# Ledger of designs, part 75: designed miniproteins, single chains, continued (4)

Each design is a single chain, and the fold is of that chain. pLDDT is the mean over its residues in the fold that is shown.

## One batch from the design tools (miniprotein)

Design m14759
Fold by ESMFold2-Fast:
Structure m14759 (fold): chain A 69 residues (1-69)
Amino acid sequence: MSELLEELEKLAKEFEEAIKKGDEEKAEELIKKIVELAKKLSELLSPEQIEKIEERLKWAKENYFKAPL
């Protein structure tokens, strides 16, 4: 389980770097990998952990689309 969480954190950091550099293609690929790993983790994690991940993803989507500056 810990290895899947570490992989998810690595992908999240790579996603942040891709967004920072404006690499939309890389960001889209990383989002797909993150979502795939999150689905696998949903069977292993408690509902509270899943909710925390969903909140972070929702925040990223809202700020990515809504970033006025």
Scores: mean pLDDT 67

Design m14760
Fold by ESMFold2-Fast:
Structure m14760 (fold): chain A 81 residues (1-81)
Amino acid sequence: MSDEEKAKLLLLQGIQAAGDGDYEKAIELFEKAAEYAEKAGNKDLAEASRYAGLGVRYLSQGDYEKAEEYFRKAEEYLKKA
């Protein structure tokens, strides 16, 4: 499995963990996704993963406005990835 394939798998696992309410696990998975995306040279996937992690962090704190802002940034970078 390539570093880019690992990054994409970790990103999907992070999304699933966030959906299950496991915000701490989701954040760790998004951080790992960003690391593998950087190793793969896919900067857009790395930024998408980092912003997704920030979105989940604010969501866990009840800051829905900042969570939405960072999820929109994650989506923008993911469309370029």
Scores: mean pLDDT 88

Design m14761
Fold by ESMFold2-Fast:
Structure m14761 (fold): chain A 49 residues (1-49)
Amino acid sequence: SDYKKYQLKRLEEEEKAIDEALKNATSPEDIEGIQRAREAVERRKAALE
């Protein structure tokens, strides 16, 4: 459906941002925050199934 396509595109953009942030993260606090964001995106992608 068009809605699922739109949501997947948004989640792909969020994944790109997360990957970029993770490459630049140096502190444990930042890494933990980014990993939580990654888990949230993965849950949202699973929910679209």
Scores: mean pLDDT 81

Design m14762
Fold by ESMFold2-Fast:
Structure m14762 (fold): chain A 97 residues (1-97)
Amino acid sequence: MKKVELEYEVRGADGRQGALLAEEAIKKMIEYLKKGYDEVKARVRSVAEGAGRRTELDIEAEAYKENGKIKVKVRVRQRSDAAPAAAQGEAEGEFEI
């Protein structure tokens, strides 16, 4: 089984830089799947700091083959010192090869 894990991290970045890294990560995941990889994981972390406050954005994407199908799972987490509650979103999809 061919596996690859991709990690991206930016510190002092705004949300736009995190989004650009997420787009790059997704493009690389698709390239590896096209090359015949069975499992591709990507993690994008963006940390913005200013005036003693910290905001973290963590995006985890996983694509893997299961019983002839490609499953894609994406999880987004955001945490900010300005808001004590963490926000989380998750989406999953299945594709036939």
Scores: mean pLDDT 67

Design m14764
Fold by ESMFold2-Fast:
Structure m14764 (fold): chain A 92 residues (1-92)
Amino acid sequence: GRESAGLISETIRQLLSEGAKVSVSLSGDNVVITVTGLNEKGKKILEELKKQLESLGNTVTLEIEGDKAVLTIGGLNAEGLTSVVLDALGLQ
């Protein structure tokens, strides 16, 4: 719901403040967030986001390889998907 979209948007802003680069795309009904330039703090932030999103009923896959992570999130409706994309682009 709105809670999941809000957590994702806040986490993207936090990762950007840590110097990471973030890209957001759609794969079917899933949001795919690719993060590069991750430090150890950024990795912990993503692990906590995964736990919080799973507690809200979302399906979450997190893959971390070196300084790169790919987060795949299912269970968001079309409004939630749009909100995450717009927030990630800084347009909302």
Scores: mean pLDDT 76

Design m14765
Fold by ESMFold2-Fast:
Structure m14765 (fold): chain A 62 residues (1-62)
Amino acid sequence: DKIEEKKKAFEEEVEKNMPEAEEHIKELIEERGATPEEVEELRKEKEEILKLSKEEFEELLK
């Protein structure tokens, strides 16, 4: 079950890191004055990539 725990931990880490990353991005916005909408878009894109990696992980476990 090492693999299963690792997979779940990975998903939780991703979801937990998302809100933290958002706060860090906000700090960067203050320096540049960028819009939070653009930042949120990038955040979503990263999550999509992580989802794909998890799917590949499942394929390997099969």
Scores: mean pLDDT 61

Design m14766
Fold by ESMFold2-Fast:
Structure m14766 (fold): chain A 60 residues (1-60)
Amino acid sequence: SKVEKLKKLAEENRRGAEASREAAEEARREGREDTALFLEAAAETSEWLAKRFEEEAKKL
């Protein structure tokens, strides 16, 4: 169903955000500051998308 697809997209984006934050922490440890900032921005975007998908699923 559309609800199930939205919930799956939300979960995938949440997991993607977690992976990006872990990668950002690794990049900082290696002195790759610009890479870490990019990965943090990507994580924030994925978290925002997850919230949007969760909200849309609740409306259906």
Scores: mean pLDDT 88

Design m14767
Fold by ESMFold2-Fast:
Structure m14767 (fold): chain A 65 residues (1-65)
Amino acid sequence: MEEAEKLLEELRQAAESDDPQRFAELVNKILELISKLKAEGKTEEADRIFEEVQRILREANRRRA
């Protein structure tokens, strides 16, 4: 859980700093974590993390639009 929170925080910072390479790397790391959690049967936790990623993406787009 702490690992996911840290990655999500770094993703928010990358979105604010306009660093597309770092943003893409962090998205990939989070997606790998989501896949691992789903493989372990922790689907609710994986879904929560995925929803946070989508929210960050929407908020980043909203701020720039």
Scores: mean pLDDT 78

Design m14768
Fold by ESMFold2-Fast:
Structure m14768 (fold): chain A 80 residues (1-80)
Amino acid sequence: SVKEKIVEHLRLALEYAKKAGVPEAVELIEKAGQLFGEGKYEEALELLKEAKKIIKEQSKGEDGKKAIEHLEEAIKLLEE
């Protein structure tokens, strides 16, 4: 389902953000996951966009790149 795909992308984004060492983005992704579970999709979407921005600014490595890729997929699925 679309929900299962979003949850998987959020889980992977969280793991890669942790590996990239961006704790502020980790906190935003965790909160976005909670809001998504509550059906607060617009609020979740805004936090994911902020997390993506922070990772782009603070990480130049592969883990940050993978976190951004999974965040972009979750954002696309939420906007559909």
Scores: mean pLDDT 89

Design m14769
Fold by ESMFold2-Fast:
Structure m14769 (fold): chain A 55 residues (1-55)
Amino acid sequence: MVDLVEAARLALELLKAGASEEEVVRRVAQTFGLSEAAARQIVAEVRDSEELREA
């Protein structure tokens, strides 16, 4: 999803700021118009995709 890139960036910034996973999921869902389930999937992929630095 094209929104994954922007959602991933927002999720990383919120996690770095010390926000809980629930807060990050909620904010990503509201910001990008996604369901909480979809936002949770993105947050999980962000944590995994940290290894994918080659872009």
Scores: mean pLDDT 71

Design m14770
Fold by ESMFold2-Fast:
Structure m14770 (fold): chain A 78 residues (1-78)
Amino acid sequence: SDPERAREHIEEAERHIAQAQAALDAGNYEEAIRHAEEALRHAMEALRVGTKEQVPRAIGLAIAAIGLIFEAELKLKK
C-alpha cells in the first residue's frame, strides 16, 4: 500500500468530480464526461494503492464518477 499516493489520487478524483458537476450544470456534457472519466481513473488508482481505511472513500468516489458519466451521457443523447 502507498497511503500518500492514494491520498493524492483521492484528492484528484474529488477535484475532477467537482469539475464534472460544474460542467454538467453548465450543459457542457462532453466536458462533464471527460472529467468524470478522469475522476473514475483516479478513484480506481486509489483503490489499487490505498490502505483499508482509504478504500471506502475511494469506492464512494468511483460510484459518484460513474453516476456523473451516466447523467452526462443521458443528457448528451437527449
Scores: mean pLDDT 90

Design m14771
Fold by ESMFold2-Fast:
Structure m14771 (fold): chain A 81 residues (1-81)
Amino acid sequence: SVEEELEELEKRLKELEARIKKAKTIEELEALKKEVEELLKRGMEVLRKAETLEEILRAIGLILRAIGLGFDIDLRIEELK
Protein backbone atom coordinates (compact mmCIF):
# COMPACT_ATOMS: atom_id res chain seq x y z
CA SER A 1 0.00 0.00 0.00
CA VAL A 2 1.01 3.67 -0.35
CA GLU A 3 1.02 3.94 3.47
CA GLU A 4 3.47 1.01 3.81
CA GLU A 5 5.71 2.37 1.01
CA LEU A 6 5.80 5.82 2.70
CA GLU A 7 6.70 4.28 6.07
CA GLU A 8 9.54 2.25 4.45
CA LEU A 9 10.89 5.27 2.53
CA GLU A 10 10.74 7.53 5.64
CA LYS A 11 12.76 4.89 7.56
CA ARG A 12 15.33 4.62 4.74
CA LEU A 13 15.64 8.43 4.61
CA LYS A 14 16.53 8.51 8.35
CA GLU A 15 19.10 5.73 7.81
CA LEU A 16 20.61 7.67 4.87
CA GLU A 17 20.83 10.87 6.97
CA ALA A 18 22.82 8.98 9.64
CA ARG A 19 25.13 7.33 7.05
CA ILE A 20 25.81 10.66 5.28
CA LYS A 21 26.86 12.25 8.61
CA LYS A 22 29.31 9.36 9.23
CA ALA A 23 30.73 9.23 5.66
CA LYS A 24 34.42 10.24 5.42
CA THR A 25 35.36 9.71 1.75
CA ILE A 26 34.17 10.94 -1.66
CA GLU A 27 33.57 7.30 -2.69
CA GLU A 28 31.21 6.74 0.27
CA LEU A 29 29.36 10.00 -0.50
CA GLU A 30 29.00 9.10 -4.22
CA ALA A 31 27.50 5.71 -3.24
CA LEU A 32 25.09 7.45 -0.83
CA LYS A 33 24.15 9.94 -3.57
CA LYS A 34 23.00 7.02 -5.75
CA GLU A 35 20.86 5.71 -2.86
CA VAL A 36 19.33 9.20 -2.40
CA GLU A 37 18.55 9.32 -6.16
CA GLU A 38 16.81 5.91 -5.91
CA LEU A 39 14.85 7.14 -2.87
CA LEU A 40 13.77 10.25 -4.85
CA LYS A 41 12.61 8.06 -7.75
CA ARG A 42 10.57 5.86 -5.38
CA GLY A 43 9.16 8.94 -3.61
CA MET A 44 7.99 10.37 -6.95
CA GLU A 45 6.37 7.01 -7.80
CA VAL A 46 4.54 6.97 -4.44
CA LEU A 47 3.40 10.58 -5.00
CA ARG A 48 1.83 9.51 -8.34
CA LYS A 49 -0.08 6.70 -6.53
CA ALA A 50 -1.12 8.83 -3.50
CA GLU A 51 -4.90 9.30 -3.19
CA THR A 52 -5.32 11.15 0.15
CA LEU A 53 -4.09 14.61 1.16
CA GLU A 54 -2.10 13.03 4.02
CA GLU A 55 -0.32 10.63 1.62
CA ILE A 56 0.39 13.46 -0.86
CA LEU A 57 1.85 15.75 1.84
CA ARG A 58 3.99 12.94 3.31
CA ALA A 59 5.32 12.04 -0.15
CA ILE A 60 6.12 15.72 -0.91
CA GLY A 61 7.87 16.06 2.47
CA LEU A 62 9.93 12.93 1.77
CA ILE A 63 10.90 14.22 -1.71
CA LEU A 64 11.93 17.65 -0.36
CA ARG A 65 14.03 16.09 2.42
CA ALA A 66 15.72 13.74 -0.08
CA ILE A 67 16.53 16.72 -2.37
CA GLY A 68 18.08 18.47 0.66
CA LEU A 69 20.24 15.40 1.38
CA GLY A 70 21.44 15.43 -2.23
CA PHE A 71 22.58 19.05 -1.81
CA ASP A 72 24.31 18.19 1.50
CA ILE A 73 26.20 15.34 -0.21
CA ASP A 74 27.28 17.58 -3.12
CA LEU A 75 28.56 20.25 -0.70
CA ARG A 76 30.54 17.66 1.31
CA ILE A 77 32.07 16.19 -1.87
CA GLU A 78 33.22 19.70 -2.91
CA GLU A 79 34.77 20.25 0.58
CA LEU A 80 36.74 16.97 0.28
CA LYS A 81 38.13 17.81 -3.20
Scores: mean pLDDT 88

Design m14772
Fold by ESMFold2-Fast:
Parts: structure tokens; sequence; C-alpha cells
Structure m14772 (fold): chain A 55 residues (1-55)
């Protein structure tokens, strides 16, 4: 559905933004807790995206 396609696009954009933040945090020697949180959020969103793409 168009609603599902719009959600897929939004999740893809959110993952892109979080990956950029993760790359920056790693480059800057950032807080390990922040890095772990970003990795967890990316993984969660990728799992949601996979489920949406199966519809």
Amino acid sequence: SKETEEKIALYKRAIEVLREKLAQARADGGDPATIAWLEEQIKRLEEILKKLEEK
C-alpha cells in the first residue's frame, strides 16, 4: 500500500541519519553507551523495515 511505501521511505531515512551519527560518534571517540544505543536503534529499525517490506 502507499502508506506502507511511505513508512518504508521514512524508516530508510531514519536509519541513514542514525548511521551517520554512529560514524561520527566512532570517529570522535564518543561515549561507549551512546555508540551501543545507536547500534541498537539501527538494528531495531532495520528489523521493522524488513517486516514492512514483507507486506
Scores: mean pLDDT 84

Design m14773
Fold by ESMFold2-Fast:
Structure m14773 (fold): chain A 109 residues (1-109)
Amino acid sequence: SAAAERAEKARRHAEYLQMSIKAAELQLEMLKEIRELEARGSDPEVLEEQKERYLLASAGFTLILNRYRNAKTPEEREREKQKFEELMELTKKNAPVSVFQAFLRELEG
């Protein structure tokens, strides 16, 4: 029905917004950590590694969310959602920069 089609479109839009909010909140926490590392005069290597993680995570979230928004099939949306969840987990556990780099290479190619 037209009502079911509208409900499905509304659910997809709500999911996109929720994913966008989750990514933004996590990126904000990373920026707060970078600020705190700078303020306490942390090891330059640790600071640069956290900045690189932030840049890679931000690039990944932007690409995944854009692909999710532009997806034409349920299968394409599910794939981007799975990639989103993987990037969220990598970011939360402060995975090594090399792991983020590998993830982005796989995401782009």
Scores: mean pLDDT 89

Design m14774
Fold by ESMFold2-Fast:
Structure m14774 (fold): chain A 59 residues (1-59)
Amino acid sequence: SEATDLALDHLRKAGVPEELLEEARELIEAGKSVEATELLVKEAGEEFLKGMQAALEAS
């Protein structure tokens, strides 16, 4: 979805690895958004928080 693409772009700019972003995308597309969030927090916690904060401040 467009919202998913925008969120993942912000996370990519914050330094989250592309491989991890693709895993998160697959989980979101399967309707497992909570599991996608848990994965991102576990594997890229600081980058995830920076990306989410940037997304909120930019929009």
Scores: mean pLDDT 78

Design m14775
Fold by ESMFold2-Fast:
Formats: sequence, structure tokens, C-alpha cells
Structure m14775 (fold): chain A 55 residues (1-55)
Amino acid sequence: SSQDAKTAREVAEGVKEAMLTLLERFGLLSPEKIEKLEKQQKEFEEDILRRRQAR
């Protein structure tokens, strides 16, 4: 459903923001890590969407 897509996006974005905040807090924030988190966020969003649509 359309709501599954919205939920997947919101959850994936929330996880990315939490990770970015933690990395900044511990002085580990770098362009490389930001790029990896953005790629992981897209993959996580798709994975959540598939699981929600399946069940």
C-alpha cells in the first residue's frame, strides 16, 4: 500500500539521522561514512517496504 512506502521511508530516514547524530557526537563523522549511510538508508527503505508489502 502507499502507507507502506511512507512508513519504510520514514523509518529508514530516522535510522540514518540517528546514526549521523551518533557519529557526530563521537567525532567519527566523515563524508565517506555519510555516503555509506545514504546508500544503506536506500537499501533499508526497500527492504522494509518489501517486508511490509509481503505481510
Scores: mean pLDDT 78

Design m14776
Fold by ESMFold2-Fast:
Structure m14776 (fold): chain A 64 residues (1-64)
Amino acid sequence: PSEEQLELEIEAALLRMRSQVLRLESERLEKTGKTEEEKEEARKAREEAERLQAEADALEAQVA
């Protein structure tokens, strides 16, 4: 019964990993970024990370 559940769990895990990578990248850019462009990239990375985490949470909610 687990094949569909495993696929959803894998997809959720991948989305969560991408979210974490983007979150770390955003934090790095905020700490090391000296230009306005780098600050904007940090903001975009943070927003994308939040969206990916929300998608991962939604997929996990489907796996009961």
Scores: mean pLDDT 81

Design m14777
Fold by ESMFold2-Fast:
Structure m14777 (fold): chain A 88 residues (1-88)
Amino acid sequence: SEYLEKAKEEFKKALELYKKAVELASRGEDPTPELKKAIEKAEKALEYLKKAKEEEDLSEEEKEEIKKLEKEIELLLEALKYHLSQLS
């Protein structure tokens, strides 16, 4: 699935940005730009998963991967939005 692979790429970028935000926060530096970018990438990953489900003929295995990845992205988004809310 082309969109599933794009979703995985964007999710990986979101995780890298989240890791950077945690490193910045641990040093007393402002993680806000990295948290905001991580949210953008995670939301883009969800958009690609939606396109995969709507536009592609998916195997049962790919549908299961999408469900699992959606849950992982939603948990990451909840964590990112929580951290961002604590900085304001």
Scores: mean pLDDT 87

Design m14778
Fold by ESMFold2-Fast:
Structure m14778 (fold): chain A 120 residues (1-120)
Amino acid sequence: EVKLTESGGGTVAEGGSVTLSSKVSGLDFSKSWVSWWRQKPGKGERLLASISADGKKTSYAEEVKGRATISKDLSKSTAYLKLTNLKKEDTATYFTAAIHIKENGLPVLYEGEGVELTVV
């Protein structure tokens, strides 16, 4: 069974930093494209950052560019999102999605339940 388990949320002070983690199990993590998303209260889901299977390609949404860093630790099967210079507007549920290409060539998307971040 495929699972993405996010952690590292909680309550953080404005202007601070946080590192969110996502432990991926049931997939070959070295072959998975991973992305971090957030959903703010009363808003739709927003893609923040993505990292390729080999870790060599990253992308960032404009609202977090320059203050977000996405990374992968293959030894721990864990993806990270580091956010700096936190604002109250960063209060949201943060979750990961992983894309896996099956043997038949079709992509399958898996999503985590998410972790809550509150900026005070």
Scores: mean pLDDT 85

Design m14779
Fold by ESMFold2-Fast:
Structure m14779 (fold): chain A 55 residues (1-55)
Amino acid sequence: GAAHEEKIRKAEEAAKKALEEKDFTTARVAIHELRKLGALELAEEFEKQLEELQK
């Protein structure tokens, strides 16, 4: 439903912003929220970006 889609979009935007700012703690929280919401592919994509930024 629309509420579920909005939660995913908000978590996606939070993950993008945190990764751009290199705020790894906030990025992990947003990725965890995406996983809880069932957006597994999106969560895996951001987790890979996070790991690359930490190398």
Scores: mean pLDDT 83

Design m14780
Fold by ESMFold2-Fast:
Structure m14780 (fold): chain A 74 residues (1-74)
Amino acid sequence: SEADIERARRALEEGRRLTAEGMALLKAGKDVLRGIGLVLRGIGLILEAKLLAEKAGDEELAEEARRLLENPEA
């Protein structure tokens, strides 16, 4: 459904942002516990986006989420 696609897009955008912020903290060696928390939350949102995209039949969005799970720095 379109609602599932919209939810997937929002989850993917937020997940991408959180993983990027968390990874930046970890690479800088700054606020490591916060960095870990952000990465874990981001991964959870990307997983949610993948599942919602698969349910909605949006193959491109599901593939984008899968790629981010394999390489969050790409």
Scores: mean pLDDT 86

Design m14781
Fold by ESMFold2-Fast:
Structure m14781 (fold): chain A 64 residues (1-64)
Amino acid sequence: SEEEERAQREEDEKLAREADKALVRAVITGDEESLKKAKELLKKIKDPELRAGLERGLAAVEAA
């Protein structure tokens, strides 16, 4: 339903914001635990496009 799709989108957006914050923290501090947190949050995102964007961000951080 539209309501269920909206609720899932809102949850995915929340997870994406948390994952992005963890990635930024990992870049700034070099904190391995922040990187692990980003990986865990990313796996919980159901939207494949949103997840793919964050996976690219993660790959860039790991390559740096």
Scores: mean pLDDT 81

Design m14782
Fold by ESMFold2-Fast:
Structure m14782 (fold): chain A 56 residues (1-56)
Amino acid sequence: MEEELLEKAEEIVRLLVDHGYSLEEAQRIATKALVDSGVDPELAEELVKRAAERVA
């Protein structure tokens, strides 16, 4: 469950950075997308932070 969410967060961050968004902007957008999908805000922030570390 958490591994799948981390994988999705990584994909979103990667796609946004690839399209010219900064890493900070990509993190904000990815966090918002996960929260809108029903992920807890605290968990979404943690997953997006870890995803950003993998993309960087």
Scores: mean pLDDT 80

Design m14783
Fold by ESMFold2-Fast:
Structure m14783 (fold): chain A 70 residues (1-70)
Amino acid sequence: EAAAEAAAHARSEAQLRAMNRTVTISYFDKDGKVKTAKIELKPGTTIPSVLKAAKEAMDKGDNTTVTAEE
């Protein structure tokens, strides 16, 4: 079934996206410059974990990717 195979591929992509979600945050540096960081969220990631990852990203600087996990 071609439709079933297409649905299976779409489910695989959805599963990969569900495993890892990426959130882009913008923040102001100490100098008032806008910087951007990307945070990868795993399933079950909580708001405190995201805040912790955001703090790590801010510490590392602009254009940083940090994984939000325990």
Scores: mean pLDDT 63

Design m14784
Fold by ESMFold2-Fast:
Structure m14784 (fold): chain A 83 residues (1-83)
Amino acid sequence: KVKEVLEELEKIKEELEERLEKAKSLEEALEIILETAGRIQELLAEYLKDDPHNIPKEVLDKVEELERFLLEKAEEAREKFLK
């Protein structure tokens, strides 16, 4: 289960990068980022529903890494499309 969650989070990150590379506008890029944030939240909610007492530190660390990554990508998109 933990391994599957970590693999899904990594897949989400890879899909985000691919979609952002193809984005044609700031609006599209921000929509992709918000959609990705929602997917991460949904995955975490499903995990908590199944085991609300114990989120492994490695999962929490990965989620924190992805949240920081989303913020970085939002700033990059702003810079890219406001040029």
Scores: mean pLDDT 79

Design m14785
Fold by ESMFold2-Fast:
Structure m14785 (fold): chain A 85 residues (1-85)
Amino acid sequence: SELEREIEEIARETEEEIKRLLAQGDVDGAKKKAEEAAERLKALYRELLAKGAMSPAEAAARLQGVDDVLELVKKNAEAVAEKLK
């Protein structure tokens, strides 16, 4: 679907931008970008659920997956910040 394609594009572009920001030492920018992308992705998954394009159980799993990835990105950003000191 168009929404699933949008989700894939956001995920891909966000991953590349976070890698770029972390390579530049912009830890705060990387965290902000990850949080903005997580909010957008969760909104798209909720829209897919509302349209009946996925089950409530699948939607719950995907929303949890977004939060899990966000936490991982934040931990990685903190590890990069520690190495820059």
Scores: mean pLDDT 83

Design m14786
Fold by ESMFold2-Fast:
Structure m14786 (fold): chain A 60 residues (1-60)
Amino acid sequence: GIKAVAVKDYTATKPDEISLKKGDVVEILEVLDRNTVKVKLLSTGETGIVPAKYLAPLPV
């Protein structure tokens, strides 16, 4: 799948969101809109919604 890295810390503010730490690697599961993606955090297996602006795509 498409992988991305968190460019800064993000604290979840809604029940469907997950928190990220800078440097966390995620797999993008679904693009919900231009600003919001559903991801899987690879270190924990946790899935949830994060703002797309907190992610930078990794080359395959």
Scores: mean pLDDT 81

Design m14787
Fold by ESMFold2-Fast:
Structure m14787 (fold): chain A 91 residues (1-91)
Amino acid sequence: SEEATLAVIATLLYDENASEEGKKLAKEAYEKLSEELKKLAEELNELIKKIKELSKNKSDPEAQKEAIELAKKREELLEEIAEKSEEIEKK
């Protein structure tokens, strides 16, 4: 599904441990997505980056609280991606 592809793309493009071949394949898949899904992928990536940065500061309760709130927004965005993907498949 485009949702599963999008999740893989977001992970591979921005995971420092991902192989260069994996990043290339993710970029090619990303270029095939609709413009709406590309925008949602970019928003998902920004949320993932911010959560990762906040998670580095384990001694800051406010940073932990913000990370939890952003994780909830990430989950909501993934649901929106799923809905948009289904709408595109029906057209």
Scores: mean pLDDT 68

Design m14788
Fold by ESMFold2-Fast:
Structure m14788 (fold): chain A 72 residues (1-72)
Amino acid sequence: IKEEIEKLKKRIEELKKEIKELKEELKKLEEELKKNPTKEVILKYIATTLRIIGLEFEIELLEKKVKELEEK
């Protein structure tokens, strides 16, 4: 159980790092949108935003699982 919790916490850390990188990309895309809002930049911004949302949702599910395992 303890080892399983540690593995889940490590996965959460990895996902948080990926979100950090994606938020940095999103910041660059936001700058590009302000300068020249092309269809390609808009679509990439939307895709990046959706990916961040998906990863944040995955973290919430993993954090909930960690809490359930810690309560047992």
Scores: mean pLDDT 82

Design m14789
Fold by ESMFold2-Fast:
Structure m14789 (fold): chain A 56 residues (1-56)
Amino acid sequence: SSLEEGARKLEERYGVDAEKLVELLRAGDFEGARELLLSAGLTPVQAEVAVHDLTS
């Protein structure tokens, strides 16, 4: 899916756990997804944009 492709792109760029990111977003855990992205070094704005882009 496009979600899995986008998550893998973030993994390549930032080292985020793509599988966990996909699981959190599919579960509707947007807070958990943002926290995961922040822990990988994304800014709050970057994390919000990434969640929006993966779910739109």
Scores: mean pLDDT 86

Design m14790
Fold by ESMFold2-Fast:
Structure m14790 (fold): chain A 94 residues (1-94)
Amino acid sequence: MKELERRAAVLLTAAAIAIVGALIEHPENEKIREAQELVLEAIRLFQQEKYEEAAELLEKAAELLRETGLPEALAAAELLEEAAELLRKLAELQ
């Protein structure tokens, strides 16, 4: 249980760093910017233990990143999808 929460936090941190990298390379990409906003909201919900709502926002952010087709954004999307799966498992354990 605590290990799943820690793994989700690590994946969210890695995804946030990857999104920042993608924004540095593509500062005018609106989909990457929208994904960043969704991830920040998901982190806030995660801190409130609202895991199901956080997972939904991460899944939406991953979809936006995949739509860009950019390698950096696709890497971030994969991390967000893994984090969302862990958050859904945490929600089931509550």
Scores: mean pLDDT 85

Design m14791
Fold by ESMFold2-Fast:
Structure m14791 (fold): chain A 62 residues (1-62)
Amino acid sequence: DEEIEKFEREILAELTKSVSLEEAARIAAQAGKLFEELLKKGESVEKAREKAREYALELQRK
């Protein structure tokens, strides 16, 4: 899924500024999974992306 892969790449690039590549990849994958689940539940791409990005930032902080 192109949108999910693009989102994961963007999150990975952002997070590697603050955490290790391995940790960033783990968080990006988890956020991408949430993005996919939200899209399957009928959320708009914009809202799903915002929620998934916020989730990634929450995981990075905790």
Scores: mean pLDDT 81

Design m14792
Fold by ESMFold2-Fast:
Structure m14792 (fold): chain A 72 residues (1-72)
Amino acid sequence: NEGADKAGLAGAGAAAAGAAGDSRSAQHMTELAKNSPGGDPAAGEAAGRAGAAGDAVKAHQYGTLTSQSAGG
């Protein structure tokens, strides 16, 4: 399911940005996920980085915000 895949990628992307200390980018990716589950391609790259870094906690937190606020 593309919608579920995009939500997960956006959450992981937000986690990667947060881990890097860039909370603005992390929040921006979360906002994209809230308004459109079909987020930016940059979220896919960030998701890969988050997976490699093992930032499951951050990914979970931003993913939760996305799932709870999808559609605003």
Scores: mean pLDDT 51

Design m14793
Fold by ESMFold2-Fast:
Parts: C-alpha cells; structure tokens; sequence
Structure m14793 (fold): chain A 66 residues (1-66)
C-alpha cells in the first residue's frame, strides 16, 4: 500500500516522525517536498496497521491513500 504523508508542526516534531519511519524495515519513505512524503509499506498486515494507526492518531500527520 502507498500513502501520501503530509507533516505539520516544528522541525523537531517533523524530524522525529521521519526518523521513526526511516528506522522501520517495513517502511520505504520517499521525499516529495519539504513536508510531504510517499510511504510504501511491506511486511505483515498487522505491523502495517499498527503504524497507520499511530500516524493517524498524531495531530501533526495527514495521511492520504494513493
């Protein structure tokens, strides 16, 4: 599954989210703009669903399915 990720908040908040995702072996992250990224998920559906729920709960994250 592919998602467009749009980040808000200060540089520290955005950097923390990016580093969290880059540290996950089941996530491929491509930068589209200063605060927009394409996420590609691989691996088990349970792991993907947990990451998606974490991201959707964050007020500094907007997700759009591609």
Amino acid sequence: MKYRLTLSGDVAVQTGIVLRLLGDPNVELKRLSENEYELTFSGPEETVQKILEELKADPNVKLEEL
Scores: mean pLDDT 81

Design m14794
Fold by ESMFold2-Fast:
Structure m14794 (fold): chain A 99 residues (1-99)
Amino acid sequence: RWEELVERALELAREAARALDAGDYKKAAEYFRRAAEALREAAAVPGLPPGVQEDLRAAAENLEKAAEAAEAGDARKAAVYLTAAHILIVAARIELELA
């Protein structure tokens, strides 16, 4: 269940990156916000370890900041926040596999 939400967030983040590369900042921001919503839903799934929930919430926050940067036309800042979100998602997955 939470895995489907994370997969959806990753697909939306890839679409956001494509829109960002194409200079479609409005569309990139829309995809970043939708990805952040999916990660917040994943973090709210009962029974996840607290560290996993924290990493998924932090990833969502970074994607929201990526959306704000994209709307401001700051593609570099948007890419930095997207990268931070990816690192947090990977950390969450590793933590869950090690538990």
Scores: mean pLDDT 87

Design m14795
Fold by ESMFold2-Fast:
Structure m14795 (fold): chain A 65 residues (1-65)
Amino acid sequence: VTREVAAQIRAIAIGLEYGVDVRGKVEDGVIRVRLSGGSPEQLRRAAEDIEALARELGLEVRVEL
């Protein structure tokens, strides 16, 4: 499994954990996702966890709320 596929699966799992919708893709070493739904607090926590995930895997991150 590539780092990008693992990142995509884990980003979706983070969304499910916080009850937010995660849309987007991981390609060219970048996690590009848009978050929607949930509360503002849940969106911020999901974004923070996805940014931490990108840091862990050595990928760039672009999170839009």
Scores: mean pLDDT 81

Design m14796
Fold by ESMFold2-Fast:
Structure m14796 (fold): chain A 68 residues (1-68)
Amino acid sequence: MNIQEAKEALDKLRVKLPSLKDDLDKLLEAIESGNIEEALELLEKIYEKVKDDEETRELLLKIYESLL
């Protein structure tokens, strides 16, 4: 698990997707609290909303890989 790498990708997503700020903030809180199960559920929810954008998918995959 690389929390710093996940946070960096999350910061990029916040700039790119300001409308999803609340979902991204919840994801960050789950990651920082070590609640990986909740973080993965939130990540899947975010993915369903933005899966048609390639750059966003790459950032979400980066977060997913950093949690494993």
Scores: mean pLDDT 79

